# Designed miniproteins, single chains, continued (3): the designs that were tried, part 27

Each design is a single chain, and the fold is of that chain. pLDDT is the mean over its residues in the fold that is shown.

## One batch from the design tools (miniprotein)

Design m8880
Fold by ESMFold2-Fast:
Structure m8880 (fold): chain A 57 residues (1-57)
Amino acid sequence: MDDRVLVAAYLGLPESIPDDADINAKDVHGRTALDIARERGHDAVVEKLLAMGADEA
């Protein structure tokens, strides 16, 4: 699993998400990058993750 997508979601940096990353990776609390981006209001990261096929659940 690649923590870089999670870090990008925490920081709101869609450009920092690797194209080959596990976009469904979970943090230590069981949250995905999409969950983190939504909680923090990082709409650009949310849009990129959904475009890459991230699960909304």
Scores: mean pLDDT 74

Design m8881
Fold by ESMFold2-Fast:
Structure m8881 (fold): chain A 60 residues (1-60)
Amino acid sequence: AGKKYVAVKDVISSAPFFLNLKKGDEVYVLKEVGEDWVLAKSLKTGKEGYVGKGVLEEVE
């Protein structure tokens, strides 16, 4: 709980449940949702939403 991640590529979605991220944006993962998704909070915007695990890389 409370691990920091960085987006490894741009993530763009028109859906209100998803985070929009630019490559290099940092997020906190709040919870895991199934195998491929997390609920995360953007440190840049303060918004929360779903993002695919495959676009995030853990930072210490």
Scores: mean pLDDT 79

Design m8882
Fold by ESMFold2-Fast:
Structure m8882 (fold): chain A 61 residues (1-61)
Amino acid sequence: MVGDIYVATQDIPAPNEAFLGLKKGEKVEVLKEVDEHWVLAKSLATGKTGYVPKGMLERVA
């Protein structure tokens, strides 16, 4: 859900500046659901925004 905090379940590389690179265990805020497979997220560690695969994120309990 938009505004919820998620954690990266694995290291996620950024192939270009449109994508958000994350390390396993980093937390993000979901800003927008782009489609069924992608979200636009903001890193809580860096403040950077970018696209992340939804399937590599897990909602914080």
Scores: mean pLDDT 80

Design m8883
Fold by ESMFold2-Fast:
Structure m8883 (fold): chain A 73 residues (1-73)
Amino acid sequence: SLSDELLEAARNGDVEKVKELIEKGADVNARDPETGETALDLAARAGHKEVVEILKEYGADPARANVALRALD
């Protein structure tokens, strides 16, 4: 699904793919069905600051992230 692809792109730090998937209708607040992690959680934990900022600009809610955002300055 678009949401599964968004989670993968966020984990990989693929800024262009993240933007493309959101514009195609991916849920920016989607959770991994196995772990409950959001795209914000995955990007933040991996240190992909650019992806974190894009997700926030498109309405990702930091309060819905499990733990990872505290790792970013």
Scores: mean pLDDT 75

Design m8884
Fold by ESMFold2-Fast:
Structure m8884 (fold): chain A 62 residues (1-62)
Amino acid sequence: VKVSGIFEAIEDYKAKSKEELSIKKGEKVEVLEALDEDNVLAKSLTTGKEGIVPRSVLTPIE
């Protein structure tokens, strides 16, 4: 399974800490690194901010 590349948010996610990234449904993010089975380090293509996002709220764009 590819865990890097451009993904789209399938639902809104609100950051619970400063290390996490808030995203809106339909927002595009670049996945930089897989941190574990459930979480990735992602960069918002809209804001340029980086943070931790659950994999479950993202879908690959193809």
Scores: mean pLDDT 79

Design m8885
Fold by ESMFold2-Fast:
Structure m8885 (fold): chain A 66 residues (1-66)
Amino acid sequence: MAEAEKLLKEAIKKLQEGDYEKAIELAKEAAKILGKYSPEIALALAKAYFELGNEELADKYLEIAL
C-alpha cells in the first residue's frame, strides 16, 4: 500500500538522520496500516531500538525480520 511504503521511507530517512524515536513512530504506523510487520519495517524498528540502547526490543524485531 502506498501509505505504508511512504511511512517506511520516512522512517528510513529518520534513521539516517539519527531521529530514532521518530523512525520508530513512523515504522509502527506503517505496520499498523499494513496490518503486519514486513521484514523491512521490522528491520527499521530493530535498528532504531538498537541505536536507542534497547537491545531486547532490537533482537525481538530482528527475529521478526528473519
Scores: mean pLDDT 83

Design m8886
Fold by ESMFold2-Fast:
Structure m8886 (fold): chain A 95 residues (1-95)
Amino acid sequence: EKKKKLVEELRKAVFNGDVEKVKELLKEGADINYYDPKENPEGLSAVHYTLLSAVQNGHTEVVKVLLENGADLSAKNKEGKTVLDWAKEAGLDEL
């Protein structure tokens, strides 16, 4: 319950580019690699899905924070692209 709630709040903070709240939620114990197959139709962890959203919206600082906290870079979307592929396309060569 609390674990899922923290992940939901983390997803919202990431989508909005709220770097400070992302850091706070990760410190509070939000699981960066949380996965619930019923809630994640993409087959990605909840945080990985939101990381892709952050890259798409240009929230570079949020992307770096998530990567520094161990977000899985190997997960692929429906098109076979990884988070790292999208980060490079957004102008982020490294963390």
Scores: mean pLDDT 68

Design m8887
Fold by ESMFold2-Fast:
Structure m8887 (fold): chain A 72 residues (1-72)
Amino acid sequence: MLDLNKLELLYLLFGVYDKDGDGVLSREELREAAEELGLSEEEVEEIMRLADKDGDGKISLEELTAFYNEVK
């Protein structure tokens, strides 16, 4: 089960993990954030599956916001 408190923290700290400043998190940036926030690999895969709606392997702030609003 996805930890909504960790998802909210990821949302609030998005700019910290967006090292390229392009408004999206790459798979590598998301995995780094997951390690720091204590998200499991399964939770990362769930976020990718549900938030990455265009299938490009990146998550925008807008996609993460939509996902968070659907699961809270």
Scores: mean pLDDT 73

Design m8888
Fold by ESMFold2-Fast:
Structure m8888 (fold): chain A 60 residues (1-60)
Amino acid sequence: LGVEVVALKDYTATTPEDLSIKKGDRLVVLEIIDGENVKVQSLSTGETGIVPRKYLEPVE
């Protein structure tokens, strides 16, 4: 929690709860929803939403 991650590829939100991200975006993990999904906050926009964890990689 509070872990900085980077988007590995573009992801387009499919539900209102999801967050759209672009490859290379920096985000912080706020909450683990389940084994496949995390709630993140974009460091560039401040927006929060759910993203599949497979699109994200821990930074440094």
Scores: mean pLDDT 79

Design m8889
Fold by ESMFold2-Fast:
Structure m8889 (fold): chain A 73 residues (1-73)
Amino acid sequence: GVEELVKLGADINAADENGLTALNIAIIEGRLDIAKELAKLGAKPSSDVITGETGLHVLARTGDLEAALKLLE
């Protein structure tokens, strides 16, 4: 899982070839469980990389306020 990859030295905030982090991708794809796991492991909310939308704004569209609150901490 994501937690295991971080233990093995994977950079949780590493960007792909398009400048998207794993958290950015999880949020824009509506993968809330993955987004929650990444936030729990210290990933920061996306902002400028997704058309200027914050992670909170994207999560509000999906209706998961608990995940949005965790990403803002």
Scores: mean pLDDT 57

Design m8890
Fold by ESMFold2-Fast:
Structure m8890 (fold): chain A 60 residues (1-60)
Amino acid sequence: MKGLYRALADQPKTIPTFLELKKGELVEVLREVDEHWVLARSLKTGEEGYVSKGLLEPVE
């Protein structure tokens, strides 16, 4: 999953290691963590954190 992705839905920052996202925001996926999570960087804020794989679609 490394590459540029768009958030399909909001993700709240409920845990310090989570990346806060709003629907439509772009992220760079840096690596896969496990079956459910990736480590990504927000292109809007530059912050890094964990994002659910199910919230991301590839940018074409």
Scores: mean pLDDT 80

Design m8891
Fold by ESMFold2-Fast:
Structure m8891 (fold): chain A 63 residues (1-63)
Amino acid sequence: MKGDIVEAVKDQPKAIARMLGLKKGDIVEVLRVVSSDWWLVRSLKTGEEGYVGSSALRKIGSR
C-alpha cells in the first residue's frame, strides 16, 4: 500500500527509462500501487523514483 516500506528480495535491472533498478536488500517506499504487478516506488538510498515489479518486493514496515 502507499506509504509502505518494502525491501527488494532480488536484483531488478533497469530495463526501461521509467523503471527503478534495484539490488537485493535495497529499501524503497511505495508511492502508488499502479496494478497488482507494478508499483511506483522511491529509493530511500538515492531518492530516485520508478516502477518496480511487485513480486520483487517484500513489506518490512510503514511510514
Scores: mean pLDDT 76

Design m8892
Fold by ESMFold2-Fast:
Structure m8892 (fold): chain A 62 residues (1-62)
Amino acid sequence: MVYRARAVKDVLHDSPSILSFRKGDELRILKEYEDGMLLAESLKTGKRGLVGSDDVEILSEE
């Protein structure tokens, strides 16, 4: 199941596995993991990476 989400805070990482974003950026959630991590794609940049579930607000199912 794929969800539309929005970042609730700025997150900046140097890791290629972690997605960097700014508060208000829209993301697509592609996968959920048991540890509270999500695989997401930034709609602004097209980059994919891991995101903490507490860093985003789920908007809708897509």
Scores: mean pLDDT 79

Design m8893
Fold by ESMFold2-Fast:
Structure m8893 (fold): chain A 108 residues (1-108)
Amino acid sequence: DLKEELLEAARNGDLEKVKELLEKDPSLIYVRDPETGYSPLHLAAENGHLEIVKYLIEKLLKENGLDNAEAIVNEKDVKTGKTPLDLAKENGHEEIVEYLLSLGADPE
């Protein structure tokens, strides 16, 4: 299942696998982990993978024709209501915190 592969690639920091899977099926970017409700963006932020965070946000902006990332970076998981910023903060990923805040992530 390509959905499971994408979530694992985002969790493990495998940027090339993330790119490969999203090139084959761009809709995979909207997958959610059935246990946590986390998107690939949530998992990349939780695990400190800044380049994957950047790639996913840029991909979502292009796919949706958006000029700002505010809605993307403030998306809550459906199980716990956590944002990518919440997960990056909880896990001490300062560079990701700074990046997400620069894109309009809600600091509260």
Scores: mean pLDDT 84

Design m8894
Fold by ESMFold2-Fast:
Structure m8894 (fold): chain A 57 residues (1-57)
Amino acid sequence: MLVQAKKDVKMLGNEDLIVKKGELLEVLKEFDERLWLARSLKTGKEGLVLASDVEEV
C-alpha cells in the first residue's frame, strides 16, 4: 500500500530518518491499526510510522 506523509515525521526504529510532508512511503506491515512498518521510497530506509500521520494515495 502506497501512502503519503501528512506532516514531517521522525520514524521510530530508525532515529536518523525524517520523512518530510508529502514524501511517499510503502507500507510493508501493519502491526496494529495505529502502528505500521513503512519504507521510504526516497531513501529505501524502513521504520515505524503512525497510521494517523499518513494517507493512502
Scores: mean pLDDT 79

Design m8895
Fold by ESMFold2-Fast:
Structure m8895 (fold): chain A 73 residues (1-73)
Amino acid sequence: SNLEQAFAKFDKDGDGVISYAELRAVMTGWGLSDAAVAALFARADTDGDGVISYAEFAAMMDSLGVDLDGFVA
């Protein structure tokens, strides 16, 4: 799926979760500030485990209104 392809682009080390460093590397490339990335990570990391799961990533992308077709193209 487009969402799974997008997740794979963020998950640089292939460990099945997205770290803050991985999220920051991609999101700052989209023109987001460090503060905006930190706020998004805090919202996505709902269980406070310090990483973003696939489910949390899906919720974050939905809340941002991101066009995943454009992102994974």
Scores: mean pLDDT 71

Design m8896
Fold by ESMFold2-Fast:
Structure m8896 (fold): chain A 62 residues (1-62)
Amino acid sequence: MVGEYFRAVKDFTARTPRELSLKKGEIVKVEKVLNEDWVLVRSVETGESGYVGASLLEKIEE
């Protein structure tokens, strides 16, 4: 999971300063896994990083 690219499956609005808001379809790189529910990601589009729910992310495979 760490170092891999994922897509947001739905819009997510940050509830705390540590979380990152994402739009559906936004591509992120996983930088760290905090626990089973939360991961630290960086947006490919904006370069911003923050925590998002792991269930919001779908792995990009081709």
Scores: mean pLDDT 79

Design m8897
Fold by ESMFold2-Fast:
Structure m8897 (fold): chain A 69 residues (1-69)
Amino acid sequence: LSPLAKRILELLKSDPGASYSQRELAEKLGVSQSAVSRAVRELERLGLVERVDGGKKVSLSVREVIKLL
């Protein structure tokens, strides 16, 4: 995982029920939306996150939420 992808994953793990837009992630992490988009695609390819709210937001995948229980 890229450093940014790991930071996004840890943010989502800290609040597994939360969903964030790419803009919200960019603001929280102090990076560009394009950087977030690339990191989110990396996590999505690995099945670690999923798109919700018609693809407008991302959340931790159900598989990863179950591992935290």
Scores: mean pLDDT 81

Design m8898
Fold by ESMFold2-Fast:
Parts: C-alpha cells; structure tokens; sequence
Structure m8898 (fold): chain A 62 residues (1-62)
C-alpha cells in the first residue's frame, strides 16, 4: 500500500462509479483509512461524487 491508499480510495477520488461497485463486489474494504485517516467515503464526499458516496454509505451500513 502507498500511504494506506487502496484502489477503492483512488476510484472514489476519480468518481468512477463502476469501478467502485466492482471493487466492493471483489471484497474491497470500504472502511479502510489512508495516511490522513480518510475512508473512500470521506474522499467521495469531499470531491462531491454523490453517487459514489451513496454506494459507499450503503456498503458501510452492513
């Protein structure tokens, strides 16, 4: 890992909804934190990717 950044963090930052869904289906951890303590959801919210944020919120709800 580079600074705790996962592929899910990168997909969330890019707003790549299809990749976010694919990574979650493959078992990516939506609760993973990067070096700044940010989850993929935190990143999606900060950039304004609302659809990606909604998918990540659903994944975190159990």
Amino acid sequence: SLAGVTELHLAAAAGDLEKVKALLAEGADPAARNIFGKTPLDIARSVGHDEVAAVLEAALAK
Scores: mean pLDDT 82

Design m8899
Fold by ESMFold2-Fast:
Formats: sequence, C-alpha cells, structure tokens
Structure m8899 (fold): chain A 152 residues (1-152)
Amino acid sequence: KIEELKKKAEEFEKNAEREKKAYDHLTQAGNDLSKAIDYLKKAIEENFQENAKKAAGYLSDAATHLEEAAKISPLRAEEYQELADTARKLSDEANKLAESEPTPENVERAQKLIEEAEKLRDRVTSLATHEKNAYDGYKKEAEELKKEIEKL
C-alpha cells in the first residue's frame, strides 16, 4: 500500500535528521577536544595556569556537545553519556591544573590529560563517522522509497 511506503519514507527521514544532529554535535565535540589538546600542550610550554583554564573550558564544551548527542541518540545514549562524563572529568582535572603551579608532577599530569583527551577525541571522531554513514544510509533509503511510490 502507498500509505505504508510513505510512512516508511517519513521514518527514514526522521532517522536521518536525528543522525545528522548527532553527527553535528560529535563533530563539534571533536573540534573542542582538539582545541583543549592544543591549549594543554601550550600550558606545558608556557602560561601553565591560563592555558590549562582555556583547555578546561573546551573540555566542558565538548562534554556539553556529547550530552546533546546522547539525548538525540537512544541506541547510543549510554555510550555518548559515558564519553560526556569522561570529558567532564578531564575538564575538572584541567581546572585543578589551572589552580596549580607548573611543577614536574603537574606537567606530568598535564601530559597524561593530553593522552586521555587524544583517546577521547579519536573515539568521538570514529563515532561521528558512524553517525554520518547512518545519516547517508537513511537518506538513501528515504529517496529510494519515494522513487518506488512514484512508480505506483
């Protein structure tokens, strides 16, 4: 029935819009994580407290985007929330560094924070690619169903 095909096309379009929003938030989170990593690397070289504070801000922004991705992605909500919680913890650690002297111990903590942020960024970037592929897939299915309806 034409009505059943129309409903399926509408469902694929809704799924595509949802995956696109998730993709956009994950991409923004990845960009924020890259900025945080850059500021942590700058903190090790100079202006430790100021650059650590800037990194904390970007880690917090990344967490916010990951939380928004979790709200719109029911199948991956738990995974995206765990990544958001990780970004929040990294932001808290960067804020502690922002209140700390650039001792060898605190520089080592900043280096570990860079490694953790890089792992988080790589995971977020991988997930963004999966959401983009899901978006492209749902959009293609919707277009194919619409063409099938035109033949009826």
Scores: mean pLDDT 89

Design m8900
Fold by ESMFold2-Fast:
Structure m8900 (fold): chain A 60 residues (1-60)
Amino acid sequence: MKGLYKALVDVAVPLPEFLSFKKGEVLEVLEVHSDGTALAKSLKTGEEGWVGLSNLEPLE
């Protein structure tokens, strides 16, 4: 589902197309794909990138 999600774990990815984040950070999920990946935006930095939806929990 699109909407606000909270990070469950720290993720550090050295690839620019993937989003890095810290546990407890809030991300806005813009698109969800059937393989469990999502396009998300960090509300802290404004950066967009791909994330694993399993690393996030829905807030709203």
Scores: mean pLDDT 78

Design m8901
Fold by ESMFold2-Fast:
Structure m8901 (fold): chain A 60 residues (1-60)
Amino acid sequence: GPMIARAVEDYTGQSPDDLSFKKGDLLEILAVPNQSVWLARSLKTGRTGYVPSVFVEIIA
C-alpha cells in the first residue's frame, strides 16, 4: 500500500521543487532518493515536491 507520513512541524519550501506543509498534514511518500530529502505528495492539496525527512514521521 502507499507509504504515508505525518508532518511533525510546519515547513516552508526553500525552492520551487519543495513541498510546503503544516504540522499534522498527511503526505504520501513517492520516493526516497536519500535519507535527508524525500519526494512526497500532500493528501490535503494534491501537490508534489521534496520534503526534509526530519519534519515527517512514517505512520503507514
Scores: mean pLDDT 87

Design m8902
Fold by ESMFold2-Fast:
Structure m8902 (fold): chain A 96 residues (1-96)
Amino acid sequence: MDAHGVTPLHLAALAGHLEIVEVLLKYGADVNAQTSDDIDTTEFPEILPGMTPLHLAALRGHEEIVEVLLKFGADVNAQDKFGKTALDIAGGIRID
């Protein structure tokens, strides 16, 4: 039940709570849940529309959480509303 598409898994991934992330995924949390396109950025300024838990873990540099999310089937190519993947966020200033 998510008014803005923000799940407990999003918040645990953002906060770096690895053990909570693992418990939520074991209990069937949607690893690819996306935040709503009308998310209130005033309440959650770091959480943009279309973000998955993988995006938020990457945003905060929680590499072990990124690995766990990928093991549970997180879509590495999932894009937020701005076309950014978790890898774009994690490596963001590196140009190929």
Scores: mean pLDDT 76

Design m8903
Fold by ESMFold2-Fast:
Structure m8903 (fold): chain A 62 residues (1-62)
Amino acid sequence: GEIFLAEAVKDYEAKTENELSLKKGDKLLVKDSENPEYYEALNLKTGEIGLVPKEYIRKIKE
């Protein structure tokens, strides 16, 4: 899938080791996913990679 820049719209606490915790305003590099619930993302603030719920993420439009 395509890679895009995104922002966390609210705080999220990771529920598994495969998930990322997010703070509102965190910038993410996101890989589009066929999974309906989650993206695979890199948190640019922490350098961590994991799954993030799609509803917590907003694509940044240029």
Scores: mean pLDDT 82

Design m8904
Fold by ESMFold2-Fast:
Structure m8904 (fold): chain A 72 residues (1-72)
Amino acid sequence: SMALEEARRIAEETARRTAEAALAAGVPPDLAKQLATHEAYRAIRDLVPEEEARRIAEEAAERSVKELLEQM
């Protein structure tokens, strides 16, 4: 659905921004992933059902942290 695709995009953008800022500030990767997951979930929680929002947020956060660490 369009709502699911939009939620994935917003979660990915939010998670990447949060993870990048956290890692730049010296936050450990595990905590950066937790912060990115939380912010991504908050950004999409009203767009999709709770279970889907949590899954999408966690997926986006894990991907963002992994990609940023490979870039560093």
Scores: mean pLDDT 86

Design m8905
Fold by ESMFold2-Fast:
Structure m8905 (fold): chain A 81 residues (1-81)
Amino acid sequence: MSLKDGIKSLPGKELLKLFNEADKDGDGFLSKEEFKEFLLEVGKKTGIELSDEEIDELFKEADKDGDGKVSMREFYDYFYS
């Protein structure tokens, strides 16, 4: 099972909760560090082991505008489209 499949296996409500927990400043965006924390919690919930390289590649794919931040909408558009 890939990380992407693991993310899709979680209920949207649970993913939103984990995203909001990682969003320490409450601005609706995750920095790369917060995104890593978010994905590590997803991995813990799904039993998927994650490498730093896998997390970095996923962040690049989700960060479509290249601003170094990922919104909940960008995350959903990437993983649930």
Scores: mean pLDDT 75

Design m8906
Fold by ESMFold2-Fast:
Structure m8906 (fold): chain A 85 residues (1-85)
Amino acid sequence: SVEELIAELKKQGFDVNMKDSLGNTPLHYEALAGQGEASVTRIRALLELGADPTAKDVAGRTPLDIAVENGDDATAAVLAEAIAA
């Protein structure tokens, strides 16, 4: 379940806001994957762990910007909701 995944990642000390050399967080990579409902499920788990949906890569793109560019409406909707909260 999502709850079991969240508990396991938190137990392992996973930093959900970790940025790579391009400024990409795990949320950016899920938006890049563009897998619709599968990406939505993982994004919700990351947000529950405290992932920042407003984080920008080196090009100034948020995960929402990437989802919109990819036409992934399901992923874009959940990221937009998280930013508005």
Scores: mean pLDDT 79

Design m8907
Fold by ESMFold2-Fast:
Structure m8907 (fold): chain A 64 residues (1-64)
Amino acid sequence: MAGTEVKQLRDEAGVSQRELAKRAGVSQRTVSNFERGTLTPSRETLLRIAKAASQAVLDKREAE
C-alpha cells in the first residue's frame, strides 16, 4: 500500500494523522513521513498502518 493510498483512506474516514497513528500503534511522525513518501516502513509497520486505515473507513461506514 502506497502512502498516497493511506492518505486517501484516512481522508475518507475523517481521521487525523495522529488518530491513525494511535490506532496503528506507531508515531504520528511515521504516518506523516509515509504519506509524504519519505519513509519506507518495515513490513510489520506497513501492515499496522494498512489495517488501521482500512478499519477507520469501516468504522465510519458503521457510524452512518
Scores: mean pLDDT 78

Design m8908
Fold by ESMFold2-Fast:
Structure m8908 (fold): chain A 59 residues (1-59)
Amino acid sequence: GKLVRAVKDFTAVNSFTLAFKKGDVLEILKIIDEDWIKAKSLTTGEEGYVPISAVEEIG
C-alpha cells in the first residue's frame, strides 16, 4: 500500500488505535474517512487506526 511517515509521537488511546513515534513509517491498509486511516507500522508490525493529521505522505 501507500507509505506515510509519522510527524509526531502518538500514544494509543484504546485497543483499536496504533501507537507510534515521530519518524516511523506506516503502510496505509485502508482509508476509513477524511480524518482516519487503518495502517500497519513497519517498525513494530502492529496494525491499528491512525489520525491522518499525525502522518505525511512519502514517495
Scores: mean pLDDT 81

Design m8909
Fold by ESMFold2-Fast:
Structure m8909 (fold): chain A 83 residues (1-83)
Amino acid sequence: ELREAFSLFDKDGNGYLDSGELAAFIAASLNLPFDPSKPLSEQHPLVVDMVKVAMSQFDKDGNGKIDFEEFVTLVSNFKLKIP
């Protein structure tokens, strides 16, 4: 379920996913490795590229965050599986 997946990756509970939280979700959806102790630039290249595309599309004010409705649109547009 999308809301449960969002809440699972929204570790600070602020109602937004930052780049790291979004990267963790994308990696899980694609069955790719993800190391939460490493910066985004050191994650799998496909995960890095998808996060950058998502942020450029939805994070128009440059705050590095997406809300739940943007997350639902992202999952649909990228055809991601719920992990």
Scores: mean pLDDT 74

Design m8910
Fold by ESMFold2-Fast:
Structure m8910 (fold): chain A 58 residues (1-58)
Amino acid sequence: MLYQATKDYFSDSGSVLSFKKGDILEVLEELSPRLLVARSLKTGETGLVPKEYVEEIK
């Protein structure tokens, strides 16, 4: 499922995905009620994404 970032998010952690507002993310798995595992379509990187920072597109 495709999600779009609603806010910029920056992390120095290799397990957490950094992104910019408007970036499109492909959700791979829901790890918990507040955390997704997603891939950035912009960079190809995969990592943890807080649900609060993204919204579902399709």
Scores: mean pLDDT 79

Design m8911
Fold by ESMFold2-Fast:
Structure m8911 (fold): chain A 70 residues (1-70)
Amino acid sequence: SLIDSLSPLEQRILELLYERGVMSPREIAEALGVSQSTVSRHLRRLVERGLVEEPAPGLYRLTPLGVKAL
């Protein structure tokens, strides 16, 4: 499945966005204990795959496809 192709960190990002709704890369980084640059790199890939969207500058949330990937 699509989720089986995600790294553990990407799965945790999707779960966090599912639980909390809209988050910035800084908030995700603080919640997961990783660097903001690491989060931003993975968010870019998740957006390219249609699992995450940026409804406003610097704010990220799950797409309907992202919810199905969980």
Scores: mean pLDDT 86

Design m8912
Fold by ESMFold2-Fast:
Parts: C-alpha cells; sequence; structure tokens
Structure m8912 (fold): chain A 65 residues (1-65)
C-alpha cells in the first residue's frame, strides 16, 4: 500500500505522532524506505529523527520490531 506509506513518511517528517499511530494501525509499514527523491533510502523513523522528532522516531522504530 504505497499511498499509506507515503502518508506515513509525511506524518513522520511533520512530527504528527497521532497520524503516525493511526497510519500504522491502518497497515502502513514502519520499516518501509523512500524509493525516490532527496531522502531515498530513509525510513519514516529516519525522517522523524532528521527533523528533530526524537520521541516519534523512537516510537516508529519500536513499531518496526
Amino acid sequence: MEELNKKLFEAARNGNLDEVEKLIKEGADPTAVLKEGEYKGLSAADLAYRNGHLELAKKIVEAAK
């Protein structure tokens, strides 16, 4: 579900914890990585961390285990 993962990346980049949790519950893959663009190869957790959302990044990593 590419669209759901795309929304997860955007929510993680913006630090929207509630949206990230909702998307993961809907089936978004917390281990997915970006396939194109400037952040190619980065996960949602990487994007959250890069943008200073440390607690959100930690939560995404735990969801991926």
Scores: mean pLDDT 78

Design m8913
Fold by ESMFold2-Fast:
Structure m8913 (fold): chain A 84 residues (1-84)
Amino acid sequence: EAEEDIERLARNARVAAAQAKLYSGADPESIARVIANAVRELLEKRGYPDELVEEASRKVRDAVIEAFSLTPEEQEALLKEAGV
């Protein structure tokens, strides 16, 4: 169940990063840091073990950076699949 939550957070972060890239032109490292920190705080608040919090933070950061590496066509496809 925790693994499912981590995968879901990473997926949501990737979509959010793709939207941020489209509308703000924000630096990928800055967005990755902000989202990863928000995920860490959320999971800590929910009582998840530190090891899972760090794993989730890392996966979310990687997902955000990957989203900023997408071509315009790949970005559009990702947002369309997410229903945005």
Scores: mean pLDDT 73

Design m8914
Fold by ESMFold2-Fast:
Structure m8914 (fold): chain A 60 residues (1-60)
Amino acid sequence: TKVLVVATKDYTGKTKDDLSLKKGDILELLELVDGENVLAKNLKTGETGIVPKSVLEPLE
């Protein structure tokens, strides 16, 4: 079972390892990186990268 989250706002990645998002994008949560960041896959674009938890909310 996938853990899905939704982007609550647009986010532009700051490094090559970061993921950029549009508000409403659905992501698969892959790994917890630290207390503030996650590794996620954007299901719309297929891109994988690091995203702050603060821009995401749980879906399902």
Scores: mean pLDDT 79

Design m8915
Fold by ESMFold2-Fast:
Structure m8915 (fold): chain A 68 residues (1-68)
Amino acid sequence: MKFSDEQIEKAFKILDTDGDGYVPVEDLLSVLRALGANPSLEEMKAFVKKGDKDGDGKLSYEELKEAF
């Protein structure tokens, strides 16, 4: 699935309410569904594994952008 950089940035800003620079995978799935995407949890886990180089179950903006 391919999102524009602007869509990814908007989703990240919505989820990063604490300003820590990271978003949890489950919350990202919820926002992507709200934006009209319908990825399964398994598909999302595959994208996160590709982008989440730290293995902490959270994505930075850079990792999120690389995953899509």
Scores: mean pLDDT 66

Design m8916
Fold by ESMFold2-Fast:
Structure m8916 (fold): chain A 129 residues (1-129)
Amino acid sequence: DYARAGDLEGVREALAQGADVNAQDELGLTPLHLAARNGHLEVVELLLERGADVNARDNLGRTPLHLAARNGHLEVVELLLEHGADVNARDKLGRTPLDLALENGHEEVAELLRKHGAVLNPDALPSPD
């Protein structure tokens, strides 16, 4: 996946050569999932401008917003929400982006998600120890 390394020029060149902005790897991860997971803000912006599906789901039902929220990438979370990310998307375990932000101690991300209408999934339990 060309977005993995966060090389903005490499991503730009790949897209100019006709690379599929929504291509999925074996885990169902798109370039946008990988850029969001790694906090590559400029790559996220470029992919969204080139028609990346902001609500694409990997094999675990996770969106780019789930991955950015889990890893505390505040500016990426804001950018995804501005582009119509589903703030209450549920993965295959019933987890929302807010559930993942709180589980991982990312309080600023949790506050931002709440301002955009995020709610906790009442059925989401902490992973058993």
Scores: mean pLDDT 84

Design m8917
Fold by ESMFold2-Fast:
Structure m8917 (fold): chain A 94 residues (1-94)
Amino acid sequence: PSGATPLHYAAQTGDVAAVRELLAAGADVNAVWTGSPYKYTPLHLAAENGHLEVVKVLLEAGADVTAKDGYGRTPLDLARENGHEEVVEVLEAA
């Protein structure tokens, strides 16, 4: 019964240090923002906003690259739609 987790906000803002600290504290890398129709994971938010280093940290922590949002979009789809070429390259290699 919750909206976004702290990890969603850290991924959205590109706060690499907060992402690392939250994951070390046991944050769910694949948490779904259930209070939103978008149903984003942290990886969706990082990819949509072009936060390359956050994307890499989330992938190292076991983020699901195949996770679909509430509209059937993967993190890769969001990176492509928003023109984040380096994030696209990293997600295609994952």
Scores: mean pLDDT 86

